# Designed miniproteins, single chains, continued (5), part 63

Each design is a single chain, and the fold is of that chain. pLDDT is the mean over its residues in the fold that is shown.

## One batch from the design tools (miniprotein)

Design m18170
Fold by ESMFold2-Fast:
Structure m18170 (fold): chain A 99 residues (1-99)
Amino acid sequence: SVEELLEELREAIENKDIEKAIETTEKLLKLGVKPEEALKPLREAIEKAKTYEELNYLSTLLQELRKRFSDNKELQKVLNELETEVGVKELELAVEDVF
């Protein structure tokens, strides 16, 4: 089910299993799940990230998704939005670390 795959993706992201995260994303897309919904677990992980190490991992996952799904224009658009959110989060953490 879509709900089970979204949970598998959340777990793969939490466990830093890049290959499993990519494979689970591919399964969601093959089931016709829209990129915005399929990548919701990744967006949530970016929002919850509290360290630069977490953001670096998420950035790496975004780059691997970009490579795997280069032909999927809708997915590329969502990945670009998520990459921007990572940059904003990095700036937020940098301000907090100064104090």
Scores: mean pLDDT 86

Design m18171
Fold by ESMFold2-Fast:
Structure m18171 (fold): chain A 81 residues (1-81)
Amino acid sequence: SSILDKILEEAKKEIEEIVRKTDNVEEALKKNEELANEKAEALKRTLIEVYGVSQQEADDLAQQLKGELLAYALKLINEKL
């Protein structure tokens, strides 16, 4: 559904900004992991509070989002740093 896609696209722009502004691989990884965790927790809260999704289903979708964001960050870091 579009909510996951929207969060993913917005977070990808923030990842691009972090990678562009960071000259150190370890710092870029840390900042992107923090961002991915923040986006995953925000998605989980919205799914539970707004959509009435179960804790387990919200956790699974949040884990998927985090994985996709970290994979994108790693790709950019490998290409730029």
Scores: mean pLDDT 83

Design m18172
Fold by ESMFold2-Fast:
Structure m18172 (fold): chain A 74 residues (1-74)
Amino acid sequence: MSPAEREGTLALLGVFGEVARAQGLDDAAAEVDATRQDLAAGRITPEQVAARLGALLTAHPDLLPAIDAALAAR
């Protein structure tokens, strides 16, 4: 992962956490924040980030449309 790709991924995880909080999914938001911190500290791989986000979206299928809408509004 390049520094630019890492920065982009951290920014995207920020949007995921923001949307989860806006929907009242505090536990999901905390999981995203922990994933973002783990990636920032180099404790997890990009593949592990993708796996965690995939599990989150499976548990909360309404998150993906909300995230897409939030990204389109920026």
Scores: mean pLDDT 78

Design m18173
Fold by ESMFold2-Fast:
Structure m18173 (fold): chain A 75 residues (1-75)
Amino acid sequence: MTIKEKAAVKSVAALLQAVALSYFVDPETAERYLERARKLSKETQEAIDAGDEEKLQKVIEEIDRLMDEISRLIN
């Protein structure tokens, strides 16, 4: 899997986790995490379009942190 493919897959996974979170937390908390996931999805697409592997790596790290936070809220 290329870094571009890894970033794309992780950005989709984070969006799905943020949607799932809406069933476990209050609407205000759910919306904050969903907005963070949407922002990271946009940044992922921009980095893919630019071919910026350094930015892709940074976005992957931010996605992993977001997914870790969501996992702690659900579990």
Scores: mean pLDDT 85

Design m18174
Fold by ESMFold2-Fast:
Structure m18174 (fold): chain A 60 residues (1-60)
Amino acid sequence: SAADLERALARVDRVRAQLPNFSDVQRLVARHDLERLRASTTDPALLAAVDAVLEEIRAA
């Protein structure tokens, strides 16, 4: 639903904003959660948002 998409996008945005302050354990949990979200969606905007944050996590 549109409400579920909005909540998912808001969640990804919060993870991205907080990423520089995450511990190693928090980064690992965030990676796992985002990979699961990526596997469960076909929405192009959500996929792009998730992929951008996953790239930042993998690069660090």
Scores: mean pLDDT 85

Design m18175
Fold by ESMFold2-Fast:
Structure m18175 (fold): chain A 69 residues (1-69)
Amino acid sequence: GVTTAPVPTADAVARYRELAAAHPDHDFALRGADGRQFPLGLTDEGVRRAVALTGDDAEVSFVILERRR
């Protein structure tokens, strides 16, 4: 997968929406500052849960995973 540039944690949901629109055939994971990865699946709620699991991370990145098909 390709790792995106870091964005502020507050912007994570908006960034996910942009990536999902640009890459409709791909799955995504959220990556915390320490390299922890949280699978997002296909739901905006997955992003919110993953952001909560990063704790005090000021910035997060996304990993563009394999194509769904």
Scores: mean pLDDT 71

Design m18176
Fold by ESMFold2-Fast:
Structure m18176 (fold): chain A 64 residues (1-64)
Amino acid sequence: MKIDPEEVRKKLEEVLGRTFSLETGEKIAEELLKAFDKDGDGELDEEEYKQALEALNRFIESLK
């Protein structure tokens, strides 16, 4: 695993914070990380991380 889970979480919170309140953004980031880590072994794939960020950006753009 090349990306630290804590870094992934901070990045998601930063992106979500542009659209949602800090509290709501943190909640959504936690749920996304749980969905991303489906097997619960703590392994994060860089490709899946990039896809998750792209999906998140598209979702945020759809809300504007």
Scores: mean pLDDT 65

Design m18177
Fold by ESMFold2-Fast:
Structure m18177 (fold): chain A 86 residues (1-86)
Amino acid sequence: SGYAEAVRYLLLAIRYLKHGDFEKALEYVKKAVELIKTGTGSKEDIENAIKAAERVLELARQNGHEDVSKAAEEALKTAKEKLASL
């Protein structure tokens, strides 16, 4: 599902944030946002995307990366809206 792939991209973004590669982290969060907007997934996949997006947001805020934070907030908002629609 698109949401399972979005989770993989968010986990990659977490890895890049931890290694200081903020440009790669932003790229993967943006890819996840597009999959979350256009994709479908199980309730479990959507809940996993929410958890991963929350972790990206936490790390981005701690490091002061406003662009990554905004992208993670968009992923989180969209995934929560999709969960509420089920």
Scores: mean pLDDT 86

Design m18178
Fold by ESMFold2-Fast:
Structure m18178 (fold): chain A 70 residues (1-70)
Amino acid sequence: SELEKAKKDAIDFAKKLIASEKDPEAKAKIEAEFAKYKPKILAAKTLEELKKIVDEFMEEVDKIREEARA
């Protein structure tokens, strides 16, 4: 299904993002956020709900990265 594929794509994207993170503190914080968001991604019932969850996760990633640059 489209929703199932989108969930797998979102998880794969997050794993690649974590793997590419060079700052060990930011990497650990992003891994912790992903652990919180992964069950929400898997529980999503619509593509709209999945998009909102992924967008929220990316907002948290952006905050972590901004803190690492400060």
Scores: mean pLDDT 87

Design m18179
Fold by ESMFold2-Fast:
Structure m18179 (fold): chain A 89 residues (1-89)
Amino acid sequence: SSYINQAISDLESLYQKLLDFFDWAIELMADKPEQVKRIEELRKQLEEEFQQTIEQIKAATSKEEVDALVSQFKQKMLQTRDEVVSLME
């Protein structure tokens, strides 16, 4: 549906901005290999969750279900961003 396609497109756009932030953080912390490794682990986990969320959105049968899935993943993105910020002490 157009609603699902728009929700996925918007989520992909936000996710790309977070990936850009991770790339920036990794470059900033290039002299701190343990922190870089942790960001790479977080990025991998988030990528797996992103793919799962997109498949769930595609299978959703209501706008409410789509909105809930989008909201849950946005919360996960914010939590992961906050963890990366914490590593940049």
Scores: mean pLDDT 90

Design m18180
Fold by ESMFold2-Fast:
Structure m18180 (fold): chain A 78 residues (1-78)
Amino acid sequence: MEKEEILEWVRELLEKAGLPEELIEKALEEVEEVLEEAEKEGLKKSEIIARIIGVVLRAVGDKLEEELRRRREEREEE
């Protein structure tokens, strides 16, 4: 699978999960780093997929943390 196809797939998953653009872009940067490392090390497709899944799960966690942070800030300022 080409780099562009993987990045598009990850973007679609994160958009469907309702992540804001900022978190999507951060996750895509991490996926690009995974793909660059895969080219250098000759990683198997299964290992690449596992690392990408890890990035997606982390991005979802970041979304939840940001939502909780925003709610705390709104409560402190009102």
Scores: mean pLDDT 75

Design m18181
Fold by ESMFold2-Fast:
Structure m18181 (fold): chain A 74 residues (1-74)
Amino acid sequence: SEELERELRELEREVLELLRQMGAGPEILRQVRERIRERRRRDGLEATIEHLREVRQELERALEEQKRREEERK
């Protein structure tokens, strides 16, 4: 489904954006993209989308905590 392909692309973009904001370098971002592609090939679109939704939520929480800690140190 084109809608599922779009959802996957948007989730991948959001996950990579969060990782970048947390200080992930190009090597880690490339590895994450590769693992997402491998998971999609193995488990399919819907399972990969579900996994990335969980990852995005966890990263959002981690980034909020990181930003709070950085503000407290200033």
Scores: mean pLDDT 84

Design m18182
Fold by ESMFold2-Fast:
Structure m18182 (fold): chain A 101 residues (1-101)
Amino acid sequence: DLEEVMERIRRALEEMLARGELTEEQVRAMLERLEALVARYDLSPDELYFAYIFIRDGIRFGDMATADRVIDLIVTSAPDDPEANQFISDYIRRVLEKLNS
């Protein structure tokens, strides 16, 4: 159920906000992006949660263009798409490189 996944995400973001790990602006931006995806696309619960991870990291690290591209591949590509899998792997590598900077 997509709504159950959205409630879990909202709860996680509220807990991170309460701990000072995120700003109110970051939480708002994340929720707006997620709600837009749910409104536009026929997502599975797993796809929604995966998109949440990329939106969260994109906002945290200031790389929303890369996050948006990964999300586009998640919502439009088949699960066995080699190009989508390669792009996701490349995105993860770039996020890890930025964390080590």
Scores: mean pLDDT 73

Design m18183
Fold by ESMFold2-Fast:
Structure m18183 (fold): chain A 89 residues (1-89)
Amino acid sequence: SPTHELRRRAVMIGAEVGVIHIHVFVAQRYNQPVPQHVVERLARLEREARRIRAEARKLGDSLTVKIADDALAMVRSNQALIARNQAAA
């Protein structure tokens, strides 16, 4: 169903952002720059999460909206870590 596919994708995005968080944390811990491909991947995940959130809202799937919102919060947290890492360089 459309709701099942959106929810599965929202959960997958959250998991992918979690993996990115580990890479960003390690880069910060060892005072290394965050690779550009990680920054680009995070931006793509943000766009996909916003699109899924909008579709979930149209379908009235409040749980998928919440999962997408949680993923977007994790994206914003990682963007803040990347900005601090870049400012320290």
Scores: mean pLDDT 86

Design m18184
Fold by ESMFold2-Fast:
Structure m18184 (fold): chain A 69 residues (1-69)
Amino acid sequence: DLLLIPKSLVPLAEKDYLVSREQFLEAVRRGKADDEILPGLDRIARGYLTLAVKDLKDPEALLEKYRLP
């Protein structure tokens, strides 16, 4: 299931939050070894994308930015 993240947290701590999330995605792209981490990261990314699409007028740009590895 999707993990829903409040959009209010994004503008409040957008840089910090997005940097941390992108670090997780970067680890996946580099081929992390832990299989248990992959499903968690994927679920977080999907939840975030779902919120972003609902809130933004330019969802296409954000979908491209947060495309799953």
Scores: mean pLDDT 49

Design m18185
Fold by ESMFold2-Fast:
Structure m18185 (fold): chain A 93 residues (1-93)
Amino acid sequence: DLLDELIELLDKVVSLPTPEEMAEYLNETFGVDKEDVLRALVESDSEATAKVMGEVNKIGPEYGVLFAAIHAVHRGLLSLDQAKGLLRRYVES
């Protein structure tokens, strides 16, 4: 189930204790550059965020939405429950 996979990935990444561990996990899972993920999460670097989004979107647009959800939760823009709702709406639309 794609939705269950995306929610499990979201829960896994946001539960990691440091941005460095989040970046390592995303690098190992999606092949995105670890330094770009760190800049996106820690510095809100819009160019780094766009680059990571572009790379995960090559795997699938659902993974782009997943990264946007992870980023929003990490930055305090969405709660975890709101991010899960975003993923559900995307998959069900």
Scores: mean pLDDT 83

Design m18186
Fold by ESMFold2-Fast:
Structure m18186 (fold): chain A 90 residues (1-90)
Amino acid sequence: GALEKAKEALKRAKEALKKGDSEAAIEAIEEALKAVMELMKQNAPAEVFEELAELATEVDALARENGDLEVEIEAGVLLLATAVALTVLK
């Protein structure tokens, strides 16, 4: 489902960032963001977004180390989306 897609996309984003592959990282982050938005539409429980926010925080930290501004922006948007889901969807 959308949760498994989000988790797999976040895993691919982390792997791409560790390899310095900014293009693959951006693609994976965008896939994760789409899955997060789908989970929000499905009114997934807070525990799902807590797990995704933890993973998004790890991706954001790696993106800042990568040094590509576009990657940093995309990772920041993903982290913000998971944070908004946690505050709005109780």
Scores: mean pLDDT 83

Design m18187
Fold by ESMFold2-Fast:
Structure m18187 (fold): chain A 87 residues (1-87)
Amino acid sequence: DVQLTFSPANPSVSAGSSVTLSCQPSKSISPSRLHLYRQVPGKEKELVAAGKSTYHIPSATSADTATYWCEVSGTDYKSAGTQLTVL
């Protein structure tokens, strides 16, 4: 069984700040199997990083405000969501 930890937990950042969201599996999983998603209110879920354990936002804007999570491709393993808020 695999537990996914998505970090940081519910970060609030200033516009123009950099932020890196990271997915850490409890067992060694190839990064190619990790997919990072986001859900913006009122929109469909969106794949933001395919086959990567991290998603880096070099300069955050209000458009980056969303719930983010990671999943293991081909499985039901999914992290808890984290809410990124850009101030």
Scores: mean pLDDT 82

Design m18188
Fold by ESMFold2-Fast:
Structure m18188 (fold): chain A 79 residues (1-79)
Amino acid sequence: LDELAAQAAEAEAVAELLEEEAKKFKDKADELKKNGTPESEEEIQKYEESAKNLEKQADEERAKAERLRAELEALRRAA
């Protein structure tokens, strides 16, 4: 049971870190949209794509944490 709880907590922590990195890329893209030149469009797209990829990874880690927590709860209820 403790192993499942630890794995769930770890996956959640990884998801949070990925979400923070995604937000940094989104903030950078938004900054370039406000202050940028036409040359910034390619850089904006790159940051937006990076943020999207990190968000997808964060979603996967959160789904993993949810599955592990649900499994842990089911095992605790069965006891």
Scores: mean pLDDT 81

Design m18189
Fold by ESMFold2-Fast:
Structure m18189 (fold): chain A 110 residues (1-110)
Amino acid sequence: KIEEAEKYIEKAKELAKELIEKTDDPLAIRGAEEIIEAAELLEEALKYLKEGNFEEARKKILEAEIHIGMARIILGVLKLINAKEEDIKLLDEAIEEAEKAYKILKELLK
């Protein structure tokens, strides 16, 4: 449902912004920035879907997938180096919300 995707996008952005405000870890900040970029791309994809422009929506969803993937790699590195638990938790939650939005938008293209 479109409304559910919008909710997950907003939650992902909120969690990523919270992480940026609370952390001094440049790698955690980079992970949060990747999620903000993914969320903004998913917002653009949703706009294109509402306009019936499925081609542009698909492109934006694919771009968002790359940024979500980068955030997951960053999360893996943060866990490996035993980074601050709160940073790991906030980034993981932000990624989960972005993934939920991504899955809904991907299903709308089928």
Scores: mean pLDDT 90

Design m18190
Fold by ESMFold2-Fast:
Structure m18190 (fold): chain A 62 residues (1-62)
Amino acid sequence: SQPVVSKEQVENAEVVSEQPDGDKVIVTRLLQDGDNLLSIVAERDKETGEIVRILSVLRLPR
């Protein structure tokens, strides 16, 4: 099961890491959703800075 998150939530989440990948950046972000932490991996466009695709969302129980 994968939690549902919006691109806007991902764009405003804390950046944990960024890995360049051609014209995109693979970003790992941490989002606080109530009492849960979500670890999100997404693609960000290098020129616009916009999140273009969410690759994975994992709920962390701590």
Scores: mean pLDDT 76

Design m18191
Fold by ESMFold2-Fast:
Structure m18191 (fold): chain A 95 residues (1-95)
Amino acid sequence: MIEELREEYRRLAAEANETGDLDKMIEAAIAMVKGQLLLAEKALAETDDEEEREKLEEIKKRLEEALKLLEEAKKEEDEEKRWELLKKASEIVEK
């Protein structure tokens, strides 16, 4: 699931860079982050290790922050601002 979403994201991102379709790039990023959040929530429910739980909670918090930035980019009318928000979200996810 997550690898499929990541591959889809990379493919759409490459196409968007060539065509300039920022809307599709933002939608792909939202789908990716939502998929990662679902996996983090499932891992949190299954883990008994307190250290792993703490790490997963930090990952979930970062993914929620990235999702907020992407939803903001989706509603933003300024293309430069939308790119800025998308880049910030990507940086948070890659960390």
Scores: mean pLDDT 75

Design m18192
Fold by ESMFold2-Fast:
Structure m18192 (fold): chain A 90 residues (1-90)
Amino acid sequence: SEEFKRALEEIEKELAKLMEELLAKNPNPSSEEIKEFIIEYYGLDESIKSKPYHLIYMEAVIKLAKELKLPEEFIEKLEEERKKYEQEEA
């Protein structure tokens, strides 16, 4: 739908900003530095640092979608995908 296209565009815009800020601090970040930057940038709980990168990234995307006031059905789909990842990692 048009609403989902706009929601994806807003997410992509914020992710581009995140990458720009990360690269401004460190042009060659390690995977651990990327994890720490995402956790700090979105104010995620430090306990998540032990999780795989894709789960940390998904938590950041969900938090960002909520802060941007994106459609509830879009956020619900993101939360369903996160739950699938959590079940596969358990």
Scores: mean pLDDT 75

Design m18193
Fold by ESMFold2-Fast:
Structure m18193 (fold): chain A 85 residues (1-85)
Amino acid sequence: SHMEELRKKGDEYEKKADEYEKEADRHVQAGNLREAIEAYNKAAKYYLEAARYYFLDPSNVEKGKEYVKKAKEFIEKARELARAL
């Protein structure tokens, strides 16, 4: 169904965001702050894309809100790292 296609797209963006989050965390541990900033910003972007698709499904509104919050947290992490440069 159309709703199942939207959920699938949300899940695909979520998985992409999770990979960038893991990449960012690895870069932080290695002291690669510029690469960590880029990866956190990409994670935030894809969490927002996932949330957009989840909001189109009434059963996933809470999940959408959670990923908007998570995206905001990663944008804030990227900004904090940028101030350290």
Scores: mean pLDDT 89

Design m18194
Fold by ESMFold2-Fast:
Structure m18194 (fold): chain A 84 residues (1-84)
Amino acid sequence: MEELRKKIREDLEKVAGLTPEEMGFAAAEIVDKYKDADPVEIAAEIARLMVEKHGLDPERVVRAMAGLVGATDEERERALAEIK
């Protein structure tokens, strides 16, 4: 899992100069690329980087990511808990 999170972070670093909205579209491609991974973990890693790079509200970012990965309310809550 450490290598997977590192690869997701590397892919996100390539789009870190984009707007938060453009990063959201890139996140959908990352989810498709790593489809065997837990969508909650992918959403949490993406949200963490968006918060770090753009100072966005974690709740708002996780809500957007949950929509992209088709997450349930429970999965969204777990993603928020991962962003401590």
Scores: mean pLDDT 67

Design m18195
Fold by ESMFold2-Fast:
Structure m18195 (fold): chain A 59 residues (1-59)
Amino acid sequence: SPLEESIRLFVSVADAMDAAWKEAAKDPSNSGEQRFQAMLDAGEAEAKKEKERLRKKRE
């Protein structure tokens, strides 16, 4: 359903953002801005991936 897909998209994006923040935090040379940008980039990439997955299911 559209609601279930929206929830999955939200969870996947949130998980990707959290993982990217934690990964960037492992390098102490990364600034807060660099960590934040990595988080945003990961969220955007995951959202794009999930949307393409849904499109392919329609074939």
Scores: mean pLDDT 79

Design m18196
Fold by ESMFold2-Fast:
Structure m18196 (fold): chain A 95 residues (1-95)
Amino acid sequence: SDEETYRKIIEKAKKEKKTISEYESELSPKVQERLKVAREVADELLKMEDEMIEEGAKLLLEKGVITEEEAAARTVENENLFFAEYLRHQLEKRK
């Protein structure tokens, strides 16, 4: 499957310490087309993750833990904090 192909490419890029983009440029055109489809699926998943991060930021903002400026800031540290809060909130709401 295209998903399995994409997963193998990610793992190989990690082993070779290359970015996925650098690795993709070295592949045949047919494989690049397959990766384009896999990236479209990955983009949908990333959009869902962005929505979860945004919800986490809103939860922290409502609690007065962060400012509106901090909630809008897209740093790796802030995204991890926001995502962790979203997950914490979801786990506490599970029955």
Scores: mean pLDDT 69

Design m18197
Fold by ESMFold2-Fast:
Structure m18197 (fold): chain A 92 residues (1-92)
Amino acid sequence: MEKERQERLEEALERFVEYSAEVDFLNVISVEYPEKFTAELEKRLDEAMEKGREAMEELRKLVPDPEELRKLLESVRPEGVERALERLEAFK
């Protein structure tokens, strides 16, 4: 009966990592390759930031202890960075 909460936590965490990677990737493009940062990519960044906020709100509901949530988010930071770097390499 804890399975449904664990599945929701894994899904929210996956969405958070995915959209954090998207935001990091697009921020790098806006700074390092401003001539390639089109209006379409700016809209994509805004959408990724909004989806990331939604995932964070779901995580706060699933992990009510702020210290435990912070540790969980720090534990997935390397995965987010790796995904952002993969997107940047594919964009080149």
Scores: mean pLDDT 83

Design m18198
Fold by ESMFold2-Fast:
Structure m18198 (fold): chain A 54 residues (1-54)
Amino acid sequence: SIDDIYAELAATRAELDAKAAKASPKERILLEAELGLKEMDASVKIMELKNQES
């Protein structure tokens, strides 16, 4: 499950990076913010799973 979260996050990073390559400066800022939110969400989910295993 934790490995699945890392895999999904890696796929999301790749997708957003591909979009950023074609994006305007404003859109790039929004994509960067979206990635940051996804990274934070993944960190919370990983923490919750680790707490379950403790």
Scores: mean pLDDT 80

Design m18199
Fold by ESMFold2-Fast:
Structure m18199 (fold): chain A 71 residues (1-71)
Amino acid sequence: MKPSDLSEGQLISLLGEIVREAVDALEQGNLEKARQQSEKLRELAEQVKDTHPRVAAAAQAAADQIDQSIE
């Protein structure tokens, strides 16, 4: 199923799940897993940018925040 097929609410829920997994990985010192979640957020942003631009912007911002935490 393409992410663009999901409702805005379902996409926000998915975004929240990916962010939670990234935060858990950072707390465990698992930087590789945190990077994987950041990449998922960037892919989500690219896939929904034309259909759900607000969700795309939120996913991009979350990925940037995670990448800063991996520094």
Scores: mean pLDDT 81

Design m18200
Fold by ESMFold2-Fast:
Structure m18200 (fold): chain A 66 residues (1-66)
Amino acid sequence: APEPSLEEQLAAVERLIAELRADPALAARWAALAVEGGVPAADSAEALLALLERLREMTREALAKQ
């Protein structure tokens, strides 16, 4: 299966955070799509970014402990 590595996942999350921080309108649209996709905790651009930043930290910790 085409499952990404932890390094690829980290790079993808960091890129997404940077893109969403650069474009608040894009961040709001992604938050709306996340809620529709079953992630109610991402109900705003700020909430989505907070979730992505937590995922980034968790992925860094997992990668560091391998």
Scores: mean pLDDT 76

Design m18201
Fold by ESMFold2-Fast:
Structure m18201 (fold): chain A 93 residues (1-93)
Amino acid sequence: MEELEKLARESAKEAVKVVEEAVKNGEFVPDEAAMDAAIAAARAKAKELGAEEYLEKAMEEAAKAFEDEALQRAARAAAAVAFVEKLLKKLAE
């Protein structure tokens, strides 16, 4: 399996779990401005690293788990952050 595809899938799964746990615990507070800023920063970094396609795949896979638009946005933001963090850690190794 290509490593970038694996990172995208792992990031999506992690994001879905984080959002589901926050909702279950009643701790989900949507901050759309912060989520949009996180996605924009992640897209810029992924483009710089040539991984933009895999970032988009991670975000869309995470969003598919939810029907609610606010939860879809949260899942995309969480997946974007997780993907960039995992990618940077791997490049540092």
Scores: mean pLDDT 82

Design m18202
Fold by ESMFold2-Fast:
Structure m18202 (fold): chain A 61 residues (1-61)
Amino acid sequence: MSAEELLRKAVELGRQGQHAAASVALAAAKREGATDEQIREAGREAGLSDADIETALGGSA
């Protein structure tokens, strides 16, 4: 899947309350070349916490 498809999937999953699955999709999007800004934006749209978004970026919360 492309990075953009994974970002869109993460937003969809997060809006449905599937935050763990949304975080996994964001991490996969980063591996496919998504920028940190794209991941933060998609994470916010998905309703993820800042800590969950930073975890997807490979940081420690």
Scores: mean pLDDT 79

Design m18203
Fold by ESMFold2-Fast:
Structure m18203 (fold): chain A 91 residues (1-91)
Amino acid sequence: MVTVSLEVKGSEIVATVSVDEANNVERVLVTFQSEDKAPVSKEFEAKAGDTVTATYTTDGPVTVSVALLSRDESGILVLTSVATERVVVQP
């Protein structure tokens, strides 16, 4: 399981991602999407119980998506959990 919290500081979005201790996770992918811009994805190495912080500077409506990636029994990275939040950035 993943918990994501968003904080807006002026034009900056701070996404704090907390990974549940019960999950076997290797990576966290945080994607920021504005309506008029290409998505910006940031990938972090993480373990169960870790907290990851990602930031993005923009204005207007933004969708933030968080994905957890874990290795399956075959050693392949698979998407195991997704969370999505929306905010409007007004400096």
Scores: mean pLDDT 75

Design m18204
Fold by ESMFold2-Fast:
Structure m18204 (fold): chain A 78 residues (1-78)
Amino acid sequence: SELERAREELERLLAELAVLEEAIEQAFEAGEKVPEELLERYLELTRRAARVLVVAEGVPEETAEAMVEAAEALRERA
């Protein structure tokens, strides 16, 4: 049941991340500055998703770390 709840949380996190990714991508395409709040939320949710992926889905920690590093790099680029 804990694993089921973790997977439900992951699904919600991934859905929110998809919306944020689209918003960030649209801002980049428009040549606009990405709002800091969006970048912070994206990084926060990526860190949460990475933790759940390691614990609940057995994703290698190195893969999860790469996800977070990619989100941090995106924030620095924006």
Scores: mean pLDDT 82

Design m18205
Fold by ESMFold2-Fast:
Structure m18205 (fold): chain A 64 residues (1-64)
Amino acid sequence: SRLEALTELVEIPEGMSEEETAKRVAEEVRRRVEAEGGTVDMSLIGFERASETVLKVTALVLLP
């Protein structure tokens, strides 16, 4: 098992908050990681704006 920080840059959909955008990205990462036999701590999701329309989302994941 190994710990990794996965970072995704995503465009914030119109009418969606940063928190909601980060949650959706984190859920997508969780599904992908769990499909590979890993786990994600959803309470340890970080996010910040990279630009006016782009959000940087970071998740700490445990891979097999």
Scores: mean pLDDT 82

